# Designed miniproteins, single chains, continued (2), part 70

Each design is a single chain, and the fold is of that chain. pLDDT is the mean over its residues in the fold that is shown.

## One batch from the design tools (miniprotein)

Design m6559
Fold by ESMFold2-Fast:
Structure m6559 (fold): chain A 89 residues (1-89)
Amino acid sequence: AEKLLEEAERLLEEAERKLREAKKAFEEGDYEKAKEYAKEALRLAKEALELAKEALKKAKGDLIPRAIALVLRAIGLIFEAELLLKKVE
């Protein structure tokens, strides 16, 4: 469970970085670059969600709240990335 949580956190941090790059490109009028980064953020956030869900199934004790937090964080990033993609399509 702990190793899955660490990997999910790593992917979420990368997804958040890509989403920030996508938002910056969108603000600068570079819609193609915004789309590219938003798609990558969505992919990473979806991978993190699957790892966080697996971690939650295997989690015991104090790891359960951490796994739940990562699931919610991944869902939020997926939502934000999909909203940005809808604006650039």
Scores: mean pLDDT 86

Design m6560
Fold by ESMFold2-Fast:
Structure m6560 (fold): chain A 99 residues (1-99)
Amino acid sequence: MLPSEEELAIAMSHLMLASELTLTTGDTSLDEETRERIRRAVELMMKAVEEPLSEEEIDEFVEAVRALPEDLRELVIETARKVAEITGSESLAEAVERA
């Protein structure tokens, strides 16, 4: 099913919240590499809302997320799962399942 305008707005709100939480939690102990992985994962989630991810982009998401500390990994996966469910993004759901 095509997501409604309301469902897209909710998904975008979740992505914005994930970005904000990621930046906030990064303030005390995240190295540059960890921040880069979180930024890339959020960027791929944003892209998945508008168009399907390629197989390469799915692999990139999985790699970035798996390399994160457990707490951050859980947060990113949970956010991506909610976005995939709300938007009906099959490619993002596949990325979450592989992570």
Scores: mean pLDDT 71

Design m6561
Fold by ESMFold2-Fast:
Structure m6561 (fold): chain A 63 residues (1-63)
Amino acid sequence: SAAKLREALAAVGLEHIPLERAERALASIASDPNPSEAQLRAAADALGVSVETLRRLLALLRA
């Protein structure tokens, strides 16, 4: 949900990123339970963050 995504973004210090941008960046990996390293790097780059920060975000979205 949008609320869950907003909370997860705030928890990793990304509250400044618009939800639309975050949803677009995550769309390529949202349907994949085991995204490739290349998919993770592409999504992290789109959000302007490290792969480590992206992994934290994904962990929160799965909780």
Scores: mean pLDDT 80

Design m6563
Fold by ESMFold2-Fast:
Structure m6563 (fold): chain A 47 residues (1-47)
Amino acid sequence: MLSELDLWALAGELETATPEQRERLRKVYGDEAIERAEKILEEMKKS
């Protein structure tokens, strides 16, 4: 698994990423890492 810092960095990338970039990140880091980063992003926006 990626470290917490890596997941926060990935969440930041996802915030500004196009759909094409999101798919590339998913292929590089894997579905679990993207899912966790998306949850971090969602929590940051909700709270």
Scores: mean pLDDT 77

Design m6564
Fold by ESMFold2-Fast:
Structure m6564 (fold): chain A 58 residues (1-58)
Amino acid sequence: AEDQAKAVKLQQHADELNRRMDELTAQAEKEGRGPEVRAEALQQAIDETKKLADELGA
């Protein structure tokens, strides 16, 4: 069903975001940045997920 395909797409997006967040955290640690950089990455991930959900909802 179409709804199932949308759910799969959102799950794949979530998995990709988790991977990118791990990479961003590792990069920030290399650069000596504080843990607050993770809060910024989380906000970006939330915004991207909302955008994807909106696009899939259309």
Scores: mean pLDDT 72

Design m6565
Fold by ESMFold2-Fast:
Structure m6565 (fold): chain A 58 residues (1-58)
Amino acid sequence: MEEAEKLKEEGEEAAKKGDYLTAAKYYERASQLAGSAGDLELALEYWNKAAEAVRKAK
């Protein structure tokens, strides 16, 4: 999933800048795309990254 990978990379960039809310949005979208592709393990990994980013944003 090239699109999911790109969104994950954008999320990692946002997190490195301290923009955890933006990072969470990118990770959430990457998780949705991975899940749509049938990669439930990868979708869960991205979802966990989104949840962690949300926790750091609050």
Scores: mean pLDDT 81

Design m6566
Fold by ESMFold2-Fast:
Structure m6566 (fold): chain A 72 residues (1-72)
Amino acid sequence: MSEKKLEAEILLSLARMYYGIAKSNDLSVEELKEIYERIKKLAEEAGKLDEEAAKEAEEIAEEVKELIKEKE
């Protein structure tokens, strides 16, 4: 595995962890927005390293956005 791919997988894993927290807990809209912003930044960084990881992280961010809409 290349160093760039390893870094991208670490970023994607962190995005998945944030999503797991968001999905498993009854978080406030403000807490969900914070998680969304964190995942969005992770997707941007992953995009510099690996397109597949970036796409998955972006999809995770959109799922958090839907959780926010459900609570608003």
Scores: mean pLDDT 83

Design m6567
Fold by ESMFold2-Fast:
Structure m6567 (fold): chain A 66 residues (1-66)
Amino acid sequence: LLEEIRELMEKEGVPEETIEKLLEKVREAAETGKPLNTKELLAPLSEEAQEKVQRLMLELILRSAA
């Protein structure tokens, strides 16, 4: 899942620093149980890429919480 998220973001031309920030926020959400607002973070991506990344991030949170 983390590798799939990185691959999608990299394919869309997202800088590595932005990818790391997003993954850090996902980890914090999984640890604290707080809702993750990814819409603002993913705004530079295409609509299709945003949907795919959000889905993968949700799966990662669910697996980390379980």
Scores: mean pLDDT 70

Design m6568
Fold by ESMFold2-Fast:
Structure m6568 (fold): chain A 97 residues (1-97)
Amino acid sequence: GREAAEAAAEDAEAAAEAALKGKGATGAAAAGINGAGAWASARALGADEEGMEAAEKAAELANEGAKAAAKANGEEGGEEAAKLAEEGAEIAREAAE
């Protein structure tokens, strides 16, 4: 369970970084891709139900951030996407502890 939740947190953190770096639509796309990775990593590592729930929530927050960044089409959208992805990473890391 723990390794899967840690992997989900790393993918959510990568989504936050991508959102800040890519800006606008490029950042949004990168955030969405990395967020989807969180769920896939958790599943591949055999996460228990709690770990899968945390990974799903992290992926949802990253995807929500990606949508916000796409709508803003600018710097503000990237910052919002990063915040949402970071919240997902925190939830996944808390589930790992």
Scores: mean pLDDT 60

Design m6569
Fold by ESMFold2-Fast:
Structure m6569 (fold): chain A 87 residues (1-87)
Amino acid sequence: MEELKKKAEEEALKAAEETIKKGIEEGLSPQEIRKRALEEVKKVTSEMGEEMLKAGVSQNEAMQIASEAAGLAAKYVDEKVEEIEKK
């Protein structure tokens, strides 16, 4: 179970990092970068939740893991967007 939590957190953070990097390269505003990164995190965590359910994880556990991963990635997005705004 810890492996599934770790995988979800890694996938969510990777989605956030890649979306932020692409947004910076495209010259998007900090607000647009935040919006896209949060949308991608939501998509990835939803997909991970579906995979966990197919693997036999309970609905409650799958939702908790996905929610925790999404929260971690959302905090990362907020911190990185603040750094971009200061430049």
Scores: mean pLDDT 83

Design m6571
Fold by ESMFold2-Fast:
Structure m6571 (fold): chain A 55 residues (1-55)
Amino acid sequence: MSNEEISQKVADLYRQAGGDPERFEELARREASTLDPESAEQLLRATRAVVARLR
């Protein structure tokens, strides 16, 4: 999966969560479980970076 695809998934999951960081992390973990290990790790790293920026 490309970095662009990961960024798009992160944006979509954040929108689905309605801006709730806890729900966003839960949705990201569920999505990661459907991906290959490398893509899952990239998705979770991108999710953590977004959460850190929201502080």
Scores: mean pLDDT 80

Design m6572
Fold by ESMFold2-Fast:
Structure m6572 (fold): chain A 64 residues (1-64)
Amino acid sequence: DEKLREEAEIKALKEYLKIDAPFEEMVKKLQEKLASLPSEEEQEEERYKIIKKIEEEYEKLKKE
C-alpha cells in the first residue's frame, strides 16, 4: 500500500533523524547528513540503515 509506505517513510525519518519536522525539512536534514560523510561507502551504509528503518515501520503499520 503506497499510503502505508509513505507513512512508514515519514516515521522512519523522524526516528532516524530524531527530529519532528515537516517531510521537506527532514529530507533536507538527511541530505546534509549524507553529504557530511567522508566516503561514498559510508553514505551507502547510512542509506541502508534508513531503508531498514522504513521496512520495519512499514511492517508495523501493516499489522495495525
Scores: mean pLDDT 76

Design m6573
Fold by ESMFold2-Fast:
Formats: C-alpha cells, sequence, structure tokens
Structure m6573 (fold): chain A 93 residues (1-93)
C-alpha cells in the first residue's frame, strides 16, 4: 500500500473503534455517523485496498468492544463494516 493508503487504513481502524465505543455506550446515532465515515473512506479507496481497510476497521471495532466490556457491540460494528466492504466491491464489478 502507498503511504496515503496506509494512512487511510489506519484512519478506518480508528473510525471502527469509535463506532464500536459508541455502540457499547448505547449511542446508536454516533455509531451510525462513524460507520458513514468508514463507508465514505472505503468508497474513496482503490479496489485493492478496500478489503484491507475494512478488515483493519473490523478488527479495531472488535478490540474496542472487548475493552469497553461489550464484545457484542464490537462484533455488530465489525459485521456492518465487513458488509459495507463487500457491497462496495460488488458495486465496482
Amino acid sequence: LSPEQQEAVARAGRLGAEAARAAAAGDREEMERHLREVEELLRGMPVEAVNTAAASAAVAAIRAGEEAGRPEAGQEVADRILRLGREILEERE
């Protein structure tokens, strides 16, 4: 990945973690805002980087959910991020 793509992957991870923390706190509106930011970021990436960024964000979401004592919230966010990545890749076929 280019330095710009690596930075985007790192940002996707941070946004995924923030979405998971919002979900763990019961703030679904904030969770949806962060998920929209993840979607926008993934849509701006080349096809080859989308899977890496989505996976990075999903892993970060799972860890953040575990750290918050709400692993189910992290898993929900991770599942949504991975679905977004798949939908974006399917749209580009």
Scores: mean pLDDT 86

Design m6574
Fold by ESMFold2-Fast:
Structure m6574 (fold): chain A 90 residues (1-90)
Amino acid sequence: LEELREEAERLEEEARRLAEEAIELLREQDPEAGEAVRNAAEASLLAAAQLARALGERLPNRERIVRVAEELERAAEEAEALRRRAEALE
């Protein structure tokens, strides 16, 4: 149980780092896009990933943004799955 929570926390931490990377890449070309993704991340890392992909595909550095957004989405989904599994084992 505790190991599942710790792994979920590590994935959430990784997802937050990926969100910050996506925000920085967006800010290079569009500071408003970067702030929009930061605001989305406060509510949901999955929402931040989806928004980063949508906004990033319009920018010159799209390949880097889309890759980071995909990694963020995967990490956030895995963290949520582990959280749900840990809750079910209580």
Scores: mean pLDDT 82

Design m6575
Fold by ESMFold2-Fast:
Structure m6575 (fold): chain A 66 residues (1-66)
Amino acid sequence: MGEEAIRLAEEALRLAEAGDVEKAEELLNKSQGLATQALARGDTERALEAARLAKEASKVLRKHQE
């Protein structure tokens, strides 16, 4: 759960940097859902890492909206 959330957030960041906004948003939403589940199960460290990567991806996506 936590490992998959991190992997999806990393892929979302990579796609956002490549300009694939739609797919980046899709993977970001999926990563956030898995991170919430990981947090609920006590996997706080991996959930926070996924959230950190998701924040970076969101920052990149905002730059493409100018």
Scores: mean pLDDT 81

Design m6576
Fold by ESMFold2-Fast:
Structure m6576 (fold): chain A 61 residues (1-61)
Amino acid sequence: SLVAEAEALLRRLQELGASPEEMAAQAAAMPAPLQRALVEAAKSLSGPGVEAARRAAEEAL
């Protein structure tokens, strides 16, 4: 599912030490279906990078 794919991507970015700004930029560049999946995936995760990505995806939608 797209939600599982978005969750895996967020976890990988956190593990690689991506900054909140980098995670937000990645989220903003995604296609709309992935942005919606990212918002759902973010409910299962926490952290400043995840919150930045969630907010960027919501703003882009």
Scores: mean pLDDT 83

Design m6577
Fold by ESMFold2-Fast:
Structure m6577 (fold): chain A 65 residues (1-65)
Amino acid sequence: SDEEALAGAKKLAETSAKLLGESEGNSEYSFTVEKVSETTYLGTITVGDQTYNLSVSEETAIAAL
């Protein structure tokens, strides 16, 4: 479902944000996730002054749950 895919995409974005923050020596990070098409989610991750984009397919997002 769309709710499960969004939850999975958020889980992937949060995990990526945490790992990026830890690797950069920065414990402060934030992320947002939005549905950009019927099959694709866009995660935007901010760590310090850096911004990263993560494109997640619906299948990959659901598999992350």
Scores: mean pLDDT 79

Design m6578
Fold by ESMFold2-Fast:
Structure m6578 (fold): chain A 101 residues (1-101)
Amino acid sequence: HHMEEELQRRIDEAQAEVARTQAELDSVRKKYEELKDKLTPEQKEKVENLIDRAERALQAMVDLLESAKDDPYAATDGARQAVRTARELIDEAKKIIEEGL
């Protein structure tokens, strides 16, 4: 059915976006581990908090998307919001790491 195909496409796109954002988060986490000894204690605390918050947002959305067949619109909207939140947190973490260099 046309509507079912469109909803599945939206779910697939949301899952792909979550996966890409997770890869970006993993990259930032790796960079942080390599550079953390060059950061101040305050910068470390802020970066660790931002990474943790981003990871929790993405993990919550993975669970939501796995149940998306029951409410695909709410799941995809929630995933988009979580991805935006995670990206903002990732970008802020990157800025702090770059300032510490």
Scores: mean pLDDT 78

Design m6579
Fold by ESMFold2-Fast:
Structure m6579 (fold): chain A 65 residues (1-65)
Amino acid sequence: SRQEQLEKRKELLLEELRRARARLEELRARYGPEAVEALLRFAEALETQSVDEVLALLRELAAAS
């Protein structure tokens, strides 16, 4: 049913949000809060753009050591 589909989508979204939060915690611990805050600020400016561009930013942050 439609309700079952919506509930499954809700569960998946909540799971993704939990994973995203854990990932941000990991990035803050590894690269420092200032670097993560700078990335998030930059990503906010691009939030209307494609997912590929966001992934490219995350890849750049991961490479910056």
Scores: mean pLDDT 70

Design m6580
Fold by ESMFold2-Fast:
Structure m6580 (fold): chain A 81 residues (1-81)
Amino acid sequence: SRKSELRQFQVLQVLISNPETIPSNKEIGEALGLSESTVKSHISNLLLKTNAKSRAELVRSALIHEISSLDQLREFIQRNA
């Protein structure tokens, strides 16, 4: 759903906000008002949709491709799905 896509994008934005120290599911949850399990679900879906093998690879790909909008995330997913 569009709401799930927006939440996945918000999780990604928190992940890339500090690429030197990739935040934990708890830290992302605290930043977005989400439970750890909800954050874990969104990250698992992002990894699957982007074909990333790790959180570090996902962060690197997002930074390299300058993913700064939900539409850019959708385009990236379509190219890598």
Scores: mean pLDDT 80

Design m6581
Fold by ESMFold2-Fast:
Structure m6581 (fold): chain A 92 residues (1-92)
Amino acid sequence: SRSARTFALNAAQTAREQGGSVQVSVAGDRLTLTLSGLDVISQIGLALQAIGLDLEGYSVEVKIEGDTLTITIGGLSAAEARAIADAMAALS
Protein backbone atom coordinates (compact mmCIF):
# COMPACT_ATOMS: atom_id res chain seq x y z
CA SER A 1 0.00 0.00 0.00
CA ARG A 2 2.83 2.46 0.81
CA SER A 3 4.40 1.93 -2.66
CA ALA A 4 1.02 2.55 -4.34
CA ARG A 5 0.50 5.73 -2.26
CA THR A 6 4.00 7.02 -3.04
CA PHE A 7 3.47 6.34 -6.75
CA ALA A 8 0.04 8.04 -6.84
CA LEU A 9 1.25 11.18 -5.04
CA ASN A 10 4.34 11.38 -7.29
CA ALA A 11 2.15 11.01 -10.41
CA ALA A 12 -0.17 13.81 -9.22
CA GLN A 13 2.81 16.10 -8.51
CA THR A 14 4.32 15.37 -11.95
CA ALA A 15 1.00 16.32 -13.61
CA ARG A 16 0.82 19.60 -11.63
CA GLU A 17 4.45 20.51 -12.45
CA GLN A 18 3.67 20.14 -16.18
CA GLY A 19 0.46 22.21 -15.98
CA GLY A 20 -1.63 19.09 -16.52
CA SER A 21 -4.41 17.56 -14.45
CA VAL A 22 -5.10 14.46 -12.39
CA GLN A 23 -8.43 12.77 -11.74
CA VAL A 24 -8.86 9.96 -9.23
CA SER A 25 -11.66 7.41 -8.88
CA VAL A 26 -12.12 4.56 -6.41
CA ALA A 27 -14.08 1.35 -7.02
CA GLY A 28 -13.73 -1.02 -4.08
CA ASP A 29 -10.08 -2.17 -3.93
CA ARG A 30 -9.19 -0.42 -7.23
CA LEU A 31 -7.79 3.09 -7.69
CA THR A 32 -7.86 4.72 -11.14
CA LEU A 33 -5.62 7.69 -11.95
CA THR A 34 -6.35 9.71 -15.10
CA LEU A 35 -3.47 12.06 -15.90
CA SER A 36 -3.71 14.57 -18.75
CA GLY A 37 -1.46 17.22 -20.25
CA LEU A 38 1.79 15.28 -19.64
CA ASP A 39 4.64 15.06 -22.16
CA VAL A 40 5.41 11.67 -23.73
CA ILE A 41 8.59 11.10 -21.67
CA SER A 42 6.68 11.63 -18.39
CA GLN A 43 3.87 9.32 -19.57
CA ILE A 44 6.42 6.57 -20.34
CA GLY A 45 8.25 7.12 -17.04
CA LEU A 46 5.05 6.89 -14.98
CA ALA A 47 3.88 3.84 -16.99
CA LEU A 48 7.18 2.05 -16.20
CA GLN A 49 6.87 2.96 -12.50
CA ALA A 50 3.30 1.56 -12.50
CA ILE A 51 4.59 -1.72 -14.02
CA GLY A 52 6.98 -1.84 -11.04
CA LEU A 53 3.93 -1.94 -8.74
CA ASP A 54 2.59 -4.96 -10.68
CA LEU A 55 5.89 -6.73 -9.94
CA GLU A 56 5.30 -5.99 -6.20
CA GLY A 57 1.98 -7.90 -6.32
CA TYR A 58 -0.49 -5.15 -7.19
CA SER A 59 -2.79 -5.58 -10.19
CA VAL A 60 -1.87 -2.80 -12.63
CA GLU A 61 -3.42 -1.70 -15.93
CA VAL A 62 -1.88 1.12 -17.99
CA LYS A 63 -3.43 2.91 -20.98
CA ILE A 64 -1.92 5.77 -22.97
CA GLU A 65 -4.18 7.70 -25.38
CA GLY A 66 -2.70 10.92 -26.80
CA ASP A 67 -1.80 13.17 -23.84
CA THR A 68 -3.91 11.07 -21.41
CA LEU A 69 -2.39 8.37 -19.19
CA THR A 70 -4.80 6.08 -17.29
CA ILE A 71 -3.41 3.83 -14.55
CA THR A 72 -5.59 1.39 -12.58
CA ILE A 73 -4.12 -0.13 -9.41
CA GLY A 74 -5.86 -3.12 -7.81
CA GLY A 75 -5.00 -5.24 -4.79
CA LEU A 76 -5.50 -2.35 -2.34
CA SER A 77 -7.90 -2.51 0.57
CA ALA A 78 -10.94 -0.26 0.07
CA ALA A 79 -9.70 1.90 2.98
CA GLU A 80 -6.23 2.26 1.38
CA ALA A 81 -7.69 3.19 -2.03
CA ARG A 82 -9.86 5.87 -0.41
CA ALA A 83 -6.96 7.21 1.69
CA ILE A 84 -4.78 7.58 -1.44
CA ALA A 85 -7.63 9.30 -3.34
CA ASP A 86 -8.22 11.70 -0.42
CA ALA A 87 -4.49 12.53 -0.23
CA MET A 88 -4.36 13.20 -4.00
CA ALA A 89 -7.45 15.44 -3.79
CA ALA A 90 -5.71 17.48 -1.05
CA LEU A 91 -2.87 18.20 -3.54
CA SER A 92 -5.32 19.77 -6.02
Scores: mean pLDDT 81

Design m6582
Fold by ESMFold2-Fast:
Structure m6582 (fold): chain A 56 residues (1-56)
Amino acid sequence: SAAAEAAARAARAGGEAGLARLREQGSTPDQVETVRRAGEHDLRALGEETGLPVEL
């Protein structure tokens, strides 16, 4: 649905903004990758629970 697509885009945009913020604060590539992986896991869990197609 359009609402599910909008929610997925918002979740991805939030994740991308968070990762960009970590890079700006001087986090290492490994630290950023760790957070990205955690974010992917959380988005998958959210997608499974809500039925939304969310990916980071």
Scores: mean pLDDT 64

Design m6583
Fold by ESMFold2-Fast:
Structure m6583 (fold): chain A 76 residues (1-76)
Amino acid sequence: MKITTLPKDVKEGDIFITTRPTVNDIKIVEENGVKAIIVGGLPLTPLVKEALDKSKVPVIFVDPGIDNALEKAKEL
């Protein structure tokens, strides 16, 4: 299991952390078998929020900041 900020570097069972998710990034990490998505960024666009709400993978929201997302990822 690795924690990564780059969608294309996600391997099966990895954790993706982000402060600025895009719909395309969410699709890429899900297709790559991401274990969880951790979001430490606001505001989100309506399309991004909908993609996260519909995710088949666990999505965890934390206070804004990559360090907050990283701290949460270490607990998983």
Scores: mean pLDDT 81

Design m6584
Fold by ESMFold2-Fast:
Structure m6584 (fold): chain A 73 residues (1-73)
Amino acid sequence: MKLPEIPQDVLDEMRRLLKEAVEALEKGDYETAISLAEKAIDLARQHPDSIDAGVLEIAAATLLEVAKELKKK
């Protein structure tokens, strides 16, 4: 089991931010999706030793890139 020094609530917060970002993308609210994804990335970067945070950071970075590309249209 992974027992990093990262509190469970931090990982849950990242997952919540990603879910809200996906919902914002589906609604066409790209500004909100970008903001939420950036918050998730920032939180993950504060915990670079966590594999779970690293996986969620990659997901957030992907959502951020997609939101930026869709916003350009």
Scores: mean pLDDT 78

Design m6585
Fold by ESMFold2-Fast:
Structure m6585 (fold): chain A 103 residues (1-103)
Amino acid sequence: MKLVEAVDEAEIRLLFDPSVTREQALAELKAYVDELFKPIRERAKKLGDEETLKRIDELVERAYQAIEDYLTGDDATREQARKELEQIDVELENIKKYLDEKE
């Protein structure tokens, strides 16, 4: 599942499930980011690719911020955060392809 899709699902849950808090949704989405990036981080470590590891860490930080902005921001902030999440999904796919070519 793409990050943008995961965030959309979290928003739907917040609207329709009164047992779900925004804090819980934020924590679950951040955990999902960690899970999503863990395989490519381990692959980059095995290859000794420090530049790719740094890029992955930067994308994880950007994803955390975009998720927070999307769930807590105003309409303009949310629109920018959604575009950032879409860009992060593209960069994640690019890193996977790069690592596949190296292996």
Scores: mean pLDDT 84

Design m6586
Fold by ESMFold2-Fast:
Structure m6586 (fold): chain A 67 residues (1-67)
Amino acid sequence: GVEKTIQVKRPEPISMAEIREAVGEEVADKIMENNFLGEDDVIKPGFSLHLKGLSEEDVKKIEEFVS
């Protein structure tokens, strides 16, 4: 799998529900695990999002979504 860190550039906080909608439940669960995020957490602009054990395709989807 790919190991990559990307900076979140989206101006609005991103909820876990929004991540699931964008990238699917399985990938969203891996993102939460890799970043120690819970259901009630939000990803704020400037957050360094750690991506581990994801496919290159899933990493590209996430980069596109958070940019």
Scores: mean pLDDT 79

Design m6587
Fold by ESMFold2-Fast:
Structure m6587 (fold): chain A 68 residues (1-68)
Amino acid sequence: MSPEERAEKTLEAFRANLESMIAANVPVEAMRTYADWALEEASKSFSPEFLAKLREVAEEALARAEAR
């Protein structure tokens, strides 16, 4: 698997997990804990630029969860 394909699949899986948590009415605090853990794990394998993109996706999902 190419590094680009791996990054895209990681981003899509991360987004899908956050969307599932929103749909299941998971508490925002639990979602933030998950996002922080996932970002820390991703920091070991991906560039700072990709981590910034993951963080942006996480903050957008958390903002929507807080507004529900």
Scores: mean pLDDT 81

Design m6588
Fold by ESMFold2-Fast:
Structure m6588 (fold): chain A 56 residues (1-56)
Amino acid sequence: MEEERKAFREKLDKNAETIKEILKKRGYSDEKIDEIVKTAREVGEALYERRLAAAA
């Protein structure tokens, strides 16, 4: 489970970097991008925790 959490977090971080690049190209401010990415990461972690409660 710890290794699974680490792998999930790494994928989440890579996706966050991709999202940052897309938003930056769209002209969003760094502050706004950080807010969006932070919210997306929090939602992703919450969904992961719920899945852990439902599955091995």
Scores: mean pLDDT 76

Design m6589
Fold by ESMFold2-Fast:
Structure m6589 (fold): chain A 71 residues (1-71)
Amino acid sequence: DDEKRAVLEKVAELAKKGAEALAAGDKEKALEYFEEALRLYLEYLVSKGELSEEEAEKLLEEQVKEARELL
């Protein structure tokens, strides 16, 4: 699935930017990139019928909370 590959490439790019921000000591910017990457992937899953919009929102909220606690 070329669409899935394109989404995963964008997620990887955002993850790299997040890692760079974290290495620079910018935890807030790292969290922003993490949330953006996860939102993009979850939106893709909703578009494929693998998740409901409500399920995607819950997963995003839970994962962002966990990431914030780890940083």
Scores: mean pLDDT 84

Design m6590
Fold by ESMFold2-Fast:
Structure m6590 (fold): chain A 69 residues (1-69)
Amino acid sequence: SRLDLLSPEERAVAEALATAEVSGTQAAIGRRLGISPATVSRHLRRALEKLGVESVGELRLVVQKELAK
């Protein structure tokens, strides 16, 4: 799975983004995972780089597709 390229922390943030019932803001994801919005932003940037995707929207789509398998 492409998700195996992510660290456990990066994967947790990416999955929270993909399964978010609300706008998927860094603040909302941070509250859900017990981490700061700045830490969420760092993990999102690393996930984008590792998966070779250009946007948070594309990251959400890729993670949703992987979770549906």
Scores: mean pLDDT 78

Design m6591
Fold by ESMFold2-Fast:
Structure m6591 (fold): chain A 85 residues (1-85)
Amino acid sequence: SLEANVKMFLGLVYATLGDLEKAIEYYEEAIKLDPDSAETWRALGLLLYKQGKLEEAKEYFKKAVELDPSNEAAKKNLEKVEKEL
């Protein structure tokens, strides 16, 4: 939905500004509005990974790969986090 896309974009903006808490909040809202957006799951997973929440990041990356098996970034993120666990 347009609302989900706006929330995802706000999440990206706050992530680039270094406001990880707001970025996570906006990405979580985007997932609630559009749970099938592989890219939003991957983006939130990356923020969790940066916070050291490796197990949570892994689950989010797995979800992104399940939703879009062609998302190479999500597959690489999943491989990386699995090797660090």
Scores: mean pLDDT 85

Design m6592
Fold by ESMFold2-Fast:
Structure m6592 (fold): chain A 61 residues (1-61)
Amino acid sequence: DELKKKLEEALKKFGMSEESIKLALETLERADEATREKLEKAIESGSAEDLDRALTEMYLK
């Protein structure tokens, strides 16, 4: 899964723990298409703030 790899690399770049990365990847596997699209756009933005917001929205579902 290309998005899963991009998310893992982005989270590592921002200094997230291995446990946080694993949780994010596991949650992504259950995420709907709209949530995946928002995460992909946030990763492409290169903004830690945008990525944090997208992750928070994913976890609140």
Scores: mean pLDDT 79

Design m6593
Fold by ESMFold2-Fast:
Structure m6593 (fold): chain A 90 residues (1-90)
Amino acid sequence: MSRGQLEAEAEVALNRMALSIAKKIFEKAVKKGDKKELKEVKELLEEIIERARETLERARALGDEATAAEAEEVLKEAEELKKKVEEELK
């Protein structure tokens, strides 16, 4: 494993953790009707999406198909959650 591959794996793990936190905040914000928290979750998800795309491109450039697949999964889940947040903000 190269340092670049290790860094990409760490980035995926951090993004998954951030996504898990975003899901918990979203659920609480929906229960409370807290539009401010929903907006903050949307901003966090936009950051996760951007970082996941960067990690995906890096993993692909390194030929690390496993890390690329994990980054794609995080990206998909973050985009799905962002759509739910946008629906709650309407």
Scores: mean pLDDT 85

Design m6594
Fold by ESMFold2-Fast:
Formats: sequence, C-alpha cells, structure tokens
Structure m6594 (fold): chain A 68 residues (1-68)
Amino acid sequence: SLKEQAETLNEYGKKLAEQGNYELAVAAYRAALALDPEYKEAWKNLGEVLEKLGKYEEAKEYYKKAEE
C-alpha cells in the first residue's frame, strides 16, 4: 500500500539522517510525503533535517504541517 511504502521511505530517511546524509534524507522524506501527505512524523523528520542543513524558515513551516 502507499502508506506502507511511505513508512519504508520514512525509515530509510531516518537511517540516512543518522549517518549525516541530510540531503538524501530530505529526498527520502519528500518521497514519503508524496505517497502520504498526512504523514505527520515524516513532516517532523523533514523539519529536523532542514534545521541541520541551516534551512530554518523551511523547517518551521514543515513543523507547522506536522502539528496539523
């Protein structure tokens, strides 16, 4: 299902972020959100990685999406 594929991509993004591969983690989280736009955890994880990349305004907007 799309939800299961989104969860797999979110987990892959988390592994990439743990390794410091932030740009690839962003791509994985964006792919997860393309499959499941209501996936709050993926929005939050995307925000955290964008903060690590210094993209603070973009991170703030995605944290807001994670809160609904």
Scores: mean pLDDT 88

Design m6595
Fold by ESMFold2-Fast:
Structure m6595 (fold): chain A 61 residues (1-61)
Amino acid sequence: SKEERATKAGAGAAIYVSQGDEQGAIEVLKSYGFSEEAAKAAVEALKAGDGKAAAEALLAG
């Protein structure tokens, strides 16, 4: 499901964000089929420590 894909993609992206690699996080999210706009919004939420907002950004895209 899109929800399962968002959860897995978000977990992978969070690792990249924790390492300061925003571009790596965006590319991981795009590799899971999310748009660049959704990926960028999710990365901003992850940088703020808001995993719920990150998941919602992916589900909206």
Scores: mean pLDDT 84

Design m6596
Fold by ESMFold2-Fast:
Structure m6596 (fold): chain A 61 residues (1-61)
Amino acid sequence: GLERAVEETIREAEKLRDQVEDPEVREKVEKLIEEARKSKDLRKRGELASEAIELAEEALE
């Protein structure tokens, strides 16, 4: 279901976070992942996880 898709998105964000070499950017990505996991709103969880992915991808070039 949608819950599984959101969890897979969070997992992808976590993988990309681990590849970010800049500690400041990594901390920002981690904060977005943490907020996604703490959110009770499934849509908000997905949005925060997607933002984490976008931020990590920008740092990875």
Scores: mean pLDDT 82

